# Ledger of designs, part 11: designed miniproteins, single chains, continued (2)

Each design is a single chain, and the fold is of that chain. pLDDT is the mean over its residues in the fold that is shown.

## One batch from the design tools (miniprotein)

Design m4366
Fold by ESMFold2-Fast:
Structure m4366 (fold): chain A 67 residues (1-67)
Amino acid sequence: MLSEEEREALLAALEGRERISTLEFLGLLHQQGITLSPEELEALFARVNPERQEEISVAALREELRA
């Protein structure tokens, strides 16, 4: 799971955005030095992008990262 510090960094990076692609989100994780296992990534995407859309709602990401 993400630490509080990692969550805060991701929330700051998402500021001002309404949507983000899965590829862009993976790039943000890499840029912030955040390493998630494949299982952790699948679980996160299942919660924030259950419809498997090309773009993820930043509002949904913020809710999951804050929880």
Scores: mean pLDDT 76

Design m4367
Fold by ESMFold2-Fast:
Structure m4367 (fold): chain A 79 residues (1-79)
Amino acid sequence: DPDEALFLEAQAALGEVYKAYEDFKNGKITPEEAIKRIEEAIKRIQDALAASTDPEVQAHLQRLLEKAQKILEEVKKAA
């Protein structure tokens, strides 16, 4: 199932967003490094969303994208 593979890729990318955010909060990486990693992960979710043709999968991918974008804004505000 191509859409299942896209969803798994987007979930993996969101995992990288959470890891970058946690590393940033714990002082392990700079705000600039956290933003870069999160933006790269957001692009992966956006690419998955663009490749998906199933409306239900697109809705799930959109929710993952919104979560990633919210974390990006939190890092930008805290920087």
Scores: mean pLDDT 88

Design m4368
Fold by ESMFold2-Fast:
Structure m4368 (fold): chain A 63 residues (1-63)
Amino acid sequence: MSLHEKLLQLIGEILREIGEILDEELKYKKGEISEEEYKKKIKELEERLKKLKEELEELEKKM
């Protein structure tokens, strides 16, 4: 896999995680989930996003 292909793959994963964050926020605003469940889910998604961002930064240093 080229560095460029890996970059595009990571970008795709980051966008997917952002989409999940927005979906959970919408569910919370509609009252479909509790504030506690929302906060827990967002924290998990933010932690996954942080990890992907760190992988992206490491890849960028190699390009």
Scores: mean pLDDT 80

Design m4369
Fold by ESMFold2-Fast:
Structure m4369 (fold): chain A 117 residues (1-117)
Amino acid sequence: GEHEGAEGAARVAELAAEAAREAAEAARAGDALRASMLAGAAATAAAMAATSAEAAGGREEGEAAGRAARAAREAAEEAGEGAAAASAGDAERAAEEAEEAAEAAERAAREAREAAA
């Protein structure tokens, strides 16, 4: 049902936020491989969260599920850019994009929890 999709989106968005934070830390530590892998995992999780939020009725403007889907798509894009930056050796950009992805994924998780209520 719709509430199960929203609950799933919240859980997956929380995993995306955790992976993105760890990616930012790895990038600052100069571990490009770990940063790229974690940012890639965050992008995948965020994309899954967006799909789950859209399935929960996230197509209407202003609704919590719609805001969750948009925030999760933003997190997926930013995490993907972070993974690419890490692979290219741009540690500063990798950390910045991963931090932005974590913030977007946290917004997605909050909005998805509101949609599940």
Scores: mean pLDDT 86

Design m4370
Fold by ESMFold2-Fast:
Parts: C-alpha cells; sequence; structure tokens
Structure m4370 (fold): chain A 65 residues (1-65)
C-alpha cells in the first residue's frame, strides 16, 4: 500500500538522519563552538527539508488515489 511504502521511506530517512547526527558530532569535535553551531544549523535545515519533501510527496501521491 501507499502507507506501507511511505512508512518504509520514513524509517529509512530516520536511520539516515540518525547516522548524520552521529557523523556531525564526530566531525565537529575539532571545530570551534561557532563552526560547530553553523554545521549543526545547516544539517538541521537539510533534515527539515528532507522531511518536508517526503510529506509533500505523500500528500501528492495520496491525491492521485
Amino acid sequence: SLEEEFDKRAAELNEELTKRIKEVDEQSKNMTPEERRQLTLREVAEALRAIGDLIDEYIKEKKKL
């Protein structure tokens, strides 16, 4: 079903975002607090965009049914 497909994609996105948070934390250990904050904000913005895109795609596909 459409719901099962998007549930799987949401789970995959959650795993990807969790991995990215860990990578950012590790990579930022040698950064200044300012650089770390800027990196974190950029990654948060990208994550929010990815979540929004998934939601928008779900709404679009649901309307086709």
Scores: mean pLDDT 82

Design m4371
Fold by ESMFold2-Fast:
Structure m4371 (fold): chain A 97 residues (1-97)
Amino acid sequence: SLIEEARRHLEEGRRLAEEAVAAEDPGAGAAEAVGHYYLAIRLAKEAGDAELLEEIARAAREAAEAMRAKGDEGSALAFEGLAKIAEAEAEKIKKEK
């Protein structure tokens, strides 16, 4: 299902983001995590699951905060952008109901 696939991408994104934060060079791991969060957002949006989009937004914001604390502003901005997209898509779904 779209929801199950979105959840798998969210879980993999969280794992990769945590590994990237622990790594000396977070760039490659952070980029891969961004890709998984992006796929999770697309699938959750297609499924019309506002609650899952809000969960993805929280995960992306947590990743952004961790990257910023590590001094990787570029990765932080990428995760923050994904959080904003997920939040906006969730709000659109909630207004259509």
Scores: mean pLDDT 87

Design m4372
Fold by ESMFold2-Fast:
Structure m4372 (fold): chain A 66 residues (1-66)
Amino acid sequence: MTEEEAQAMVDAAVRNAKHLIDDGVEVDTEAVVGVLRNTLKEKGASDEMVDRAVEELRKRLEEIKA
């Protein structure tokens, strides 16, 4: 898995979560982060890449929820 592929997955997860939040649906940050972490690991991402992507996703989801 490339850094660009990991970034695209973060961007997709944020976009999907934003649509739900804008519609008034409560999004569980831990569940979304867990799904991304598992998917990245299954695709052979390094621990560093997984941690970086998860940190960015968490930060972006918290900013959308604020």
Scores: mean pLDDT 81

Design m4373
Fold by ESMFold2-Fast:
Structure m4373 (fold): chain A 55 residues (1-55)
Amino acid sequence: MEELQKKVEEILNNSKDAISLKELAEILGVSQSTVSKAVKEILKKRGLPEPAEPL
């Protein structure tokens, strides 16, 4: 999970466009649920509130 979170963060920081959970899952070779959990973990670690709708 830690390695996955780091990769998700790098993709989001370097992306100029909004990336969907489907695209992140395809890039990382994991399920959408796994990516969704990783994104929420990243937001929680940074002290940011969870998004109102799923990323």
Scores: mean pLDDT 68

Design m4374
Fold by ESMFold2-Fast:
Structure m4374 (fold): chain A 59 residues (1-59)
Amino acid sequence: SEKEKLEEELEKLKKELEELRRFLAEHGAQLSPEQRALVEREIETLERKIEELEKKLKE
């Protein structure tokens, strides 16, 4: 069903976000300012996608 597909996608995105946050925590000091900004932007994009999917699931 559509709802099950959205729930699966949400779970996947949450895992990707967790992994990126771990990467920043573990390797952030080794990144250039530009590389760090790129990773932080990707985290922000994932957070927005998660929020959007959570809204769809509540409707």
Scores: mean pLDDT 85

Design m4375
Fold by ESMFold2-Fast:
Structure m4375 (fold): chain A 66 residues (1-66)
Amino acid sequence: MSEEEKKKVLELGEKMAKSLEEKGYPKAARETLEFAKKLVEEGVSLEEAEEKLDRFGTLQVIKEAA
């Protein structure tokens, strides 16, 4: 993963976390941000990281809302 792609993944994770926290899901927000950092460490592609972050964020919201 390039440095530009790493920045994009972190920015996406931060944007998603902020949105989730504003909606009242602070645990989902925290977990989603930590997952974005993990994806950067693993060096997955930007496209794969976007898909994984979207799916993970949705699952964390479901868990916190339950």
Scores: mean pLDDT 81

Design m4376
Fold by ESMFold2-Fast:
Structure m4376 (fold): chain A 58 residues (1-58)
Amino acid sequence: NASAWSTLGALYFSQGREEEAVKAYRRALELDPNDAEALHNLSLIPNPPPEVLELLEM
């Protein structure tokens, strides 16, 4: 579910694994576009890929 992907993303992000964190947060937003944790944490990543920016605008 979305919350599991958001939690996984937060874990990767805390470990400095930004690429894996982005993938996990993107997956969370595919399941729940209003996941506040994923949206907030993705906004902290300085160079998100274009597909992540699209998800943040949805």
Scores: mean pLDDT 72

Design m4377
Fold by ESMFold2-Fast:
Formats: C-alpha cells, structure tokens, sequence
Structure m4377 (fold): chain A 63 residues (1-63)
C-alpha cells in the first residue's frame, strides 16, 4: 500500500480511539502506511483523520 487516494469497499466501524469509521464508497486520502495491516487516512467526506485497516479500501484516482 502507498500514499494516495482510496475508496472504502465496505463499512468499517472504529474499535479504538484513534481508528477511523468509514462507509462503503467514502473516498480517503492515505497519509501514511503502517506495516501491512494499517494506514493513517483522512476521510474526505467528514474531514476526520485516523487509522484504517488496509483490507477495507482500494486504490483510486484523485477526486
């Protein structure tokens, strides 16, 4: 996974304080990659920044 724009392929609800809640179809800007399982992303719809699992998003072109 690399920095850039990603689309949520399913809903994800935050399970910890620093995690991001996302809905299927939300566009995210990935700001940093943390290992193989997590990224720091900004939800462009809500403006919130947090940790998101890498398996719930797919790479897309910039909005």
Amino acid sequence: MEKGYYEAIKDYTATHDLELTIKKGDILEVLAVLGDAWAVAKNLKTGEVGFVPTDVVRKVEAP
Scores: mean pLDDT 79

Design m4378
Fold by ESMFold2-Fast:
Structure m4378 (fold): chain A 80 residues (1-80)
Amino acid sequence: MEEVVERLRRAGEEAVRLALEIGDEKLAEDLRESTKGAVELAKKDEEMGKIALQGAEDVLQTAQRVLDAQRAAQQAALAA
């Protein structure tokens, strides 16, 4: 239980940081609210908490890939 809650909190903090790095303050606010909801859900139901954690990790992976692709495109544009 505590491990799932802690992992959800960390995933949420990382997602907020990524949103702020790309300058999307609204996304950062939305992610903070989603993280609070997921943590509360995990405290009440461990299985639902695990589902929320998997969703959060999937979103983080997708966001990181998008950022990596944008950085690669920017680097290619600067080299050309």
Scores: mean pLDDT 73

Design m4379
Fold by ESMFold2-Fast:
Structure m4379 (fold): chain A 74 residues (1-74)
Amino acid sequence: ALDARQRESEAFGAAVRRAVNEALKLKEKNPSMSNEEVKKVAGELAEKLAGPEAGKAAERAMDDIFQHEKALAA
């Protein structure tokens, strides 16, 4: 039971990481994209891979990344 839940958690984390990385690459290639557009792409990709909770997690991760970039730019 724990092993199966751990594998699901690993798949969830992998989906979120994959979606965030793909969205960041898309932003790098298309710098005119807004942070909101990039966040939406990350959420949609993660949701397709591991369901709506993964989509929400990817969107939160993107928000954290953008807030950190804004703090560094200030």
Scores: mean pLDDT 78

Design m4380
Fold by ESMFold2-Fast:
Structure m4380 (fold): chain A 71 residues (1-71)
Amino acid sequence: VEQKILDFLKKLNMNALVEMLEKIKELGKLPREEAIKKGKEFYEKYKEKVEEEVKKHEEELEKFEEELLAE
């Protein structure tokens, strides 16, 4: 499922969201307190680019989410 999501986002050239998701995966290896701090830091760092990418591909993302939830 994770790989399917990443491949879909890469097809849409949503590179900032892909990078953010890969960084979140690395945060899962850290202690909870450290993961929360770093998560806030890079959310702020990527927020603007991710919001722009999501807005540009909102319809495609919504359709893909419906497809995933149907499984």
Scores: mean pLDDT 73

Design m4381
Fold by ESMFold2-Fast:
Structure m4381 (fold): chain A 96 residues (1-96)
Amino acid sequence: MKKPKNVKIEDVKATKDSVSFTVTYDYEKGSKLEYHVQYRKKVDGKWSEWQETTSTKPKFTIPAKEGEEYELRARVKNLDTGEWSEWSEPVTVKVE
């Protein structure tokens, strides 16, 4: 099978208390997939350690706070093969 590629974080929406987004990538229909998202926030001018959340669904919502800045990245695991995609380009979002 071809390696999953072009993993992206799209449809980013920030509310006062959450950030929601969709993980997309190029793949063949019918693969069983697990979506892995890492996120961190900027604390005192420095990025925190990465936190991770996983789902078998491509849509995610993470808790957020007004005035905080977050960085998101994602990768996808093919559960049929055990193969991992590359990490997506990071996306930065500021909660206003």
Scores: mean pLDDT 79

Design m4382
Fold by ESMFold2-Fast:
Parts: structure tokens; sequence; C-alpha cells
Structure m4382 (fold): chain A 79 residues (1-79)
């Protein structure tokens, strides 16, 4: 499901963020490309909402900025 996929990729970005900013940025870019390739527009809207929840959860951590950028990018490419 879109939710399970989003949670899996959020965990991957969080793990990369523990190792360094550059790795987290690279992982976020990879996730963005994968989501756009694998998911429909409706599923991407669901992921965007899940990202909103994750941003609030991680708001005090560096990962929140990366998730916000990802959410904004998805919003810009969706019709």
Amino acid sequence: SARELAEKYLASIEEAAKKGKELAEQKTSEVSATLLTELSEEELREVREILGEAIEKYKDKPIAGLLSELREYLSSVLP
C-alpha cells in the first residue's frame, strides 16, 4: 500500500540521516524518483498527507527539512 511504502522510505531516510546530511539528501532524491515512478497520482496524494504527519512527528530533527522539501516537490509535480 502507499502507506506501507511511505513508512518504509521514511525509515530509510531517517537511517541515512543518522549517517550524514549528504547521504540523507541522496536517499531523499532516490525516494522521490521511486515514488513518482511506482505510484499513481492518487497514491502520491496519500503519501503527501503521510509526509505531513511525519514532518510534525520529526519537527525537531534535521530530517523534517528534507521531508518538507520532498512534500513540496510532490505537490509541485502533481496536477
Scores: mean pLDDT 77

Design m4383
Fold by ESMFold2-Fast:
Structure m4383 (fold): chain A 89 residues (1-89)
Amino acid sequence: ELEELIKKIEELNKKYEKEVADFRAQMDERVREEVAKLYGRSEPLTDEEIERLIAEGDEKVRFIRDVAEALATMYEHVLKLEKEKEIKK
């Protein structure tokens, strides 16, 4: 039944990879919305506009991006711990 265990691990890996990707996409959307609010815009900024602002030295935009990345990293770590618990069962 080693084959069943391998399949279970592969399925758990795919599930958590998708959950991480979905959460990162949500964080990217939050960054666009928060940067738009910072500049008094009703429409969210594109990822390209945000990267341009960061490249031009906008410290507030960089801070918003850094916070979102930190949250995504923490969530990824939590999901990894949950995956390890499921494998151990």
Scores: mean pLDDT 79

Design m4384
Fold by ESMFold2-Fast:
Structure m4384 (fold): chain A 69 residues (1-69)
Amino acid sequence: SAAARRERTRERILAAAERLFEEHGAKNTTLAQIARAAGVSVGTLRHHFPSKEALYRAVAERLRAEYEA
């Protein structure tokens, strides 16, 4: 379904951002690098996360959920 595809794309972006933030830090990571690692366009990434702050917040929430699991 479209909803399942949308969720898969969101998870791919979050996983890529998490890895790059862990390796290089948020300040040294660009949206273009995250999009490339996730296999999406920067436009697609921005559709899911309108700002770096929104993406960083979502990654932090995901890490907390993984830690609690």
Scores: mean pLDDT 82

Design m4385
Fold by ESMFold2-Fast:
Structure m4385 (fold): chain A 87 residues (1-87)
Amino acid sequence: SLSDKIKQAEELGKKLKNATEVDLSGKGLDSNEVVPLLNRLVNLEKLDLSGNYVGDDGAAAAGSLPNLKEVKLDNQGLNEDVLKKTI
């Protein structure tokens, strides 16, 4: 469920709170998972979010990190449900 995804993201954020480099590429993460996770990663300097669905909210959350020097946002997918609605 969405609640379970958010809870897992918050738990991961607590475990990674002192991390300076994190690779989250190719994990199918959306903005609802990325935003609460990143809000806890205040020491993060390098982040890979490539191959996710982070949208503008996820990108804004990354941009708000005080120590972030490098971010990768390559190969952002559309949610499969969005693709089915536009075809």
Scores: mean pLDDT 73

Design m4386
Fold by ESMFold2-Fast:
Structure m4386 (fold): chain A 79 residues (1-79)
Amino acid sequence: MEELIQVANELITLALKSGHPDLAAETHRRVSEAVEAGDIEGLAKVVIEGAKKLAELDPSKKEEAEKLKKKVEEAYKKS
């Protein structure tokens, strides 16, 4: 779970740096809900969905979004 939280924080930071504070705030709220519920699968889905939304809002961030998705898959398999 800790590794997934780290990836979620990377997504939130990227969204803020990309000028999408609303996406960052939504992602942070959904991450907090999943963490409180102990829902590792839900947390992974939140990060993947957030990365997809960021790539849709800012196509220049598609590469960074894809890297975040790979980090989610790696963290989930090793956790």
Scores: mean pLDDT 80

Design m4387
Fold by ESMFold2-Fast:
Structure m4387 (fold): chain A 65 residues (1-65)
Amino acid sequence: GAAEARAAAEAARRAGAAGDDEKASKYVQLATQLGIAAGDAASTREAGLGAVAAGSHKASEAGGG
């Protein structure tokens, strides 16, 4: 759910801050997947995954989503 997605996003940020890009990437992927599922369920707090979805802004700008 949204709480799990948020926890994964936080873990991703922590791993990234520690310089563990590989681990950070994995957590970002997990958080995004869980967040999408929670958001599809009409989650009001999708913004909790906004940091994780920040990467999607780049893709969106490139004409992805």
Scores: mean pLDDT 59

Design m4388
Fold by ESMFold2-Fast:
Structure m4388 (fold): chain A 66 residues (1-66)
Amino acid sequence: MREEIIEKIRENYNLPEEKIEELLELSEEIAEKLDRIGRDFLLHQLATTTDPAARAFLQEQLAREE
């Protein structure tokens, strides 16, 4: 899992383990923020989309989050 990723990065980039751990922490933080941004992006798309089929799809996605 995490150790396997660290090993591959070490082999390919010759980075110290501490630096790899920092990058993984940053990656996890970004993933959590992207999850929240995804919902805001759907709301923005619904506000700007005029195609009825696309609007129906976006409304269904948002309803699943409620």
Scores: mean pLDDT 66

Design m4389
Fold by ESMFold2-Fast:
Structure m4389 (fold): chain A 71 residues (1-71)
Amino acid sequence: SEYLELGKKYYEKGDYTTAAGYYGLAINLDPNNAEAWNNLGKVLDKMGLTKAAQAAYQKALELDPNYQEAA
C-alpha cells in the first residue's frame, strides 16, 4: 500500500502525527493489514497514546500472531 510506505517514511523522520494519518488510511483500504496495525501501535506509543497503541497492537496480533506488543 502507498499509504503504508508513506507512513513508514514519516515515522522514520519522526513526524508521528503524519505517520499515524497514513497508517490510518492504509487500514481504511485494508483493515486486515496486520503490519499497518502494528505500525500504527508503534506511532501511537511514540505520541504517548498508550491505550490506543495497545488496541492497535492487539488487532495486529489477532490478524498475525507473529506481531507482538513491545515489552
Scores: mean pLDDT 85

Design m4390
Fold by ESMFold2-Fast:
Structure m4390 (fold): chain A 56 residues (1-56)
Amino acid sequence: MDKLKEEAIKEVKELSKTVSLPQAVTKVAAKLMESVSNEEASRLAQEAYRKVKAAQ
């Protein structure tokens, strides 16, 4: 469906090993804003946060 969503989940998961989940989400959201709108970046980062948090 959306490659960006899957990539965001992977990035948050990797970053959460070295920083807290909220910090990982913030970093991934900033990176996504280079490729998509601020609204879409925020949505994707929040989806990634939920997926990674549910897996812990």
Scores: mean pLDDT 77

Design m4391
Fold by ESMFold2-Fast:
Structure m4391 (fold): chain A 65 residues (1-65)
Amino acid sequence: SRAAELALLERYSAELAALIRRLAADPTLSAEERQAEIKAAVERFSKETGESFSTGPTVAAPEAA
């Protein structure tokens, strides 16, 4: 259901926020490296959840005609 997907997205949002905070506080990384890490995480989360987090009939009916 959408509720379960929203819960998953909230988990990813929390993970991303924690990552951003850690990267922002990490002086060993350049600004470009911090942006690259964030971009990679966002891209991975988007692919894992079906890009752009588009909700809809994510559980398609397995009705084969």
Scores: mean pLDDT 68

Design m4392
Fold by ESMFold2-Fast:
Structure m4392 (fold): chain A 68 residues (1-68)
Amino acid sequence: MSAEEAAELAGEGGTKGDVELFEEALKALQENGYITEEELKAGVEAFKNGDGATAAEAASKGMEKAKE
């Protein structure tokens, strides 16, 4: 999975409230080196706590790093 596809999938999971889809997408971003393991854990934790905006920010940050 490309970083762009992973970021898009994370956004989709976030809007649908699908925690498993969101976790899989963040794992793909982390495996490609675009986010840290700590950022992945923080994003997933925020999503589980109902902070969808904070969770989506983690995915967006990963995509921004992939472009730079």
Scores: mean pLDDT 72

Design m4393
Fold by ESMFold2-Fast:
Structure m4393 (fold): chain A 63 residues (1-63)
Amino acid sequence: MIDEQEVLEAMARMGLAVAFLEAERTGDRELLLERAREIAERARKNGLSEESVEELLEEAEAR
């Protein structure tokens, strides 16, 4: 059985992938960071662990 945490992380990572693609097309790095924060906040609200949320934000900031 797939763990809920795995599903939430996969959904958040898919959202980040879409945000990365849009930032590449528009050149808008601020939009990428704002989208990453929105995705992380929704994932946290849905029960994703703080450790996983921090990893997602670090990945977005490194780009």
Scores: mean pLDDT 76

Design m4394
Fold by ESMFold2-Fast:
Structure m4394 (fold): chain A 81 residues (1-81)
Amino acid sequence: VESLRENVIIALETAIQEETDEEIKKKLEEARRLVEQGKLEEARKVLEETLKYAQSKGDEETAKVLESLIKELDKLIEAEK
């Protein structure tokens, strides 16, 4: 469980570093903090909102990254039972 959380945090930090859109970057930082706090459902909602925003801007690359992050977070949520 801890290793899965660390992997999600690392993936979020990588996405933050690669992101050029300040609004998306800010939302990714918020999601990272929520994952660190164990607030996984809240982090998932932030990522879902960010995905909709990226899709509205036609940013397919960022949208794909966000979809992957949501799937990884879902695995972590399931692992916590």
Scores: mean pLDDT 80

Design m4395
Fold by ESMFold2-Fast:
Structure m4395 (fold): chain A 65 residues (1-65)
Amino acid sequence: MEKLKETAKRIQEEFKKLGVDAKVEIKGDDIVITVGDAPATKLSGGLISAVGIAFETGVSVKLKK
């Protein structure tokens, strides 16, 4: 549980740093990211960071629109 919360916070911070409005939630064992409208370059940067963090922590991440 703690690992999921910490990972979700890190992902939220990365999107915030890029100015992307994203909602990061924990559902069961997964982190669910809902992204708003943003330039593809910023979205790509945020998603790459999120995937990297998920890989390092061993947490599953899902993207919703």
Scores: mean pLDDT 76

Design m4396
Fold by ESMFold2-Fast:
Structure m4396 (fold): chain A 66 residues (1-66)
Amino acid sequence: EEEFRKALEKAIDDVLKYNLGSPLLQKAAEAKKNGDEETYKKYFEELLERVRRMQEGGRAGAAALA
C-alpha cells in the first residue's frame, strides 16, 4: 500500500507541475495546493482505492490513475 501512496503523491505532483490529469487527480492536486487537507484526503483515499483495486486484479496501477 505504501508503494501506491508514493505513486499517487508523485502523480499529484506531476499534475501540479503540468496542470494535466484526470478530473479526480486535478481536484486532489488543487486541494493539496490550497492546503485543504480534508478534501485532499478524500480524493487521495478514492485514488488509492482505485489503485489497490487494479493491483488486486493484476492490472497496471498507472491505469487506475488515468
Scores: mean pLDDT 68

Design m4397
Fold by ESMFold2-Fast:
Structure m4397 (fold): chain A 73 residues (1-73)
Amino acid sequence: MLSPRERALRAAADDLKTAIANDPSLSEEQKAEAIAKVEAALAEALEMLRAGVPWEDVVAALQRRISAIVNEA
């Protein structure tokens, strides 16, 4: 059973990956690259959560990575 915090991180990443996958303006290569970056950001956030980093810092780190991906897309 996933913790509520882990579920929130995964849900945010899944929503963004779905938006990227369904964006008709992006090529398949751009979609694959953006999705890989989202997965890397999620993995980083989950490792921080597992290491006991405060939730506010975990969310800030994930949001910072997502903002970088979105600003490039």
Scores: mean pLDDT 78

Design m4398
Fold by ESMFold2-Fast:
Structure m4398 (fold): chain A 111 residues (1-111)
Amino acid sequence: MMEALRASFLASAENRRGTTVLGDFGGRERGRVTAAQQRLAAASAESLANGDGPIVLIHLPWDASDAEIEAAIAEARRLATERGHAVLVLFTDDPATRAALAAGQAALAAA
């Protein structure tokens, strides 16, 4: 699954069609993707292409503000540039999925 997500983000960045794969993990895009979400997907793909290390997960709710999205973009680029980390950003509105992603991020930070 992670390799498929990585390949999808890289393909999205390379094609630059303003389309994101964030809504396509389950086979169908659910609703309209905002320009901010498209920028975040591009930044994630750029970070994954430039990173060669542990995958750092940044998770945001689907209702994340533009300010939260811009902060996540800045952090993803910082981690890729300064530390060589591969960064994957995921949107979720499910509390259980959000909790699982947070636990995964904590485990990666501890490893």
Scores: mean pLDDT 50

Design m4399
Fold by ESMFold2-Fast:
Structure m4399 (fold): chain A 69 residues (1-69)
Amino acid sequence: SAARREALRREALRLHEEEALLRMKAYALRLAYESDPSATEDLKEAEELERRAEELAREAAALEAEIAA
């Protein structure tokens, strides 16, 4: 139904928005590490956020695939 497809689109959008926020935070942490290479914990946190962002991207892609079916 159109209502179901719209609900799935809204959920996929929320996942993409969360992904974007995590990627922005990861980017800031990577810049901090580039400015101070002793900030290894910032690099580790950036890598963890990037992995979480990739998981959210996969979830969004699965919802988008359901919409396309």
Scores: mean pLDDT 89

Design m4400
Fold by ESMFold2-Fast:
Structure m4400 (fold): chain A 116 residues (1-116)
Amino acid sequence: MKTLVDLLAERLAATGKLSPEEAERLAHDLTLSDEEVRMRALQELIDRIGAVQTLSIFVELAKEFPDVPLVYELAADILELAGHDELAQEIRELIRQGKYEEALELLEKKLKELQS
């Protein structure tokens, strides 16, 4: 998890919309086991940089950490907060089945649609 936190913080700071200190705090909060803290941090992040850019960061993290369920769970939470409830539930079901490659393919497809 520590290398995931560091990379997430760096990518959040690279958006130019967060200070390095804010990026480090949000990266830390997003990796905690406390669901309330994670969801609050995720909503703050979406409010600051937007759902599409947030999803883009987590899709890239999933490519670097393809076996870390938390990355896919956070991507599904981003989709739900952005109003894509059906896709969020499909991603969560794939995660429960250990089908991370299929989850990543759906996330990449949706990200491409949102960026077009």
Scores: mean pLDDT 86

Design m4401
Fold by ESMFold2-Fast:
Structure m4401 (fold): chain A 68 residues (1-68)
Amino acid sequence: SIEDLKKELIEAIENKDYEKAEELLIQLAQRLLEEGVDEKTVLAGMMRILHALSKEDFETAIKLVEEM
């Protein structure tokens, strides 16, 4: 489920497993697109999460994952 993917992604971020976090973020984005979420919204969410991770702003990254 989307909620299970979000939980796994948050855990990967908390563990600083960036390779797994990136893979799970892509999977989450694909599932949201399949469920009819707007492509621009999904891409914006992904970019914001990746930017927060690049800044080691894990609190913001986790919040943004929950908002997807």
Scores: mean pLDDT 88

Design m4402
Fold by ESMFold2-Fast:
Structure m4402 (fold): chain A 70 residues (1-70)
Amino acid sequence: MYDELVEKAVEALRAGNAEEAVKYLDEAAKIAKEYIEKTVKDPEEKARLLAELDAHTAGLKAAIEAAIAA
């Protein structure tokens, strides 16, 4: 489930494990993408939501990497 994977990503980040945090984030993004593709019927809305998901996921991965590097 998306929420469980996000919680695991946060827990891994608090433990200082950036690799594990990114792994859970990627898995959560994959599940969210599948949900959007199966649930959203409107092609324009689907494309917008998928683009937003990709941008948000990339931003969170960059933030995790920056937090560990600091």
Scores: mean pLDDT 77

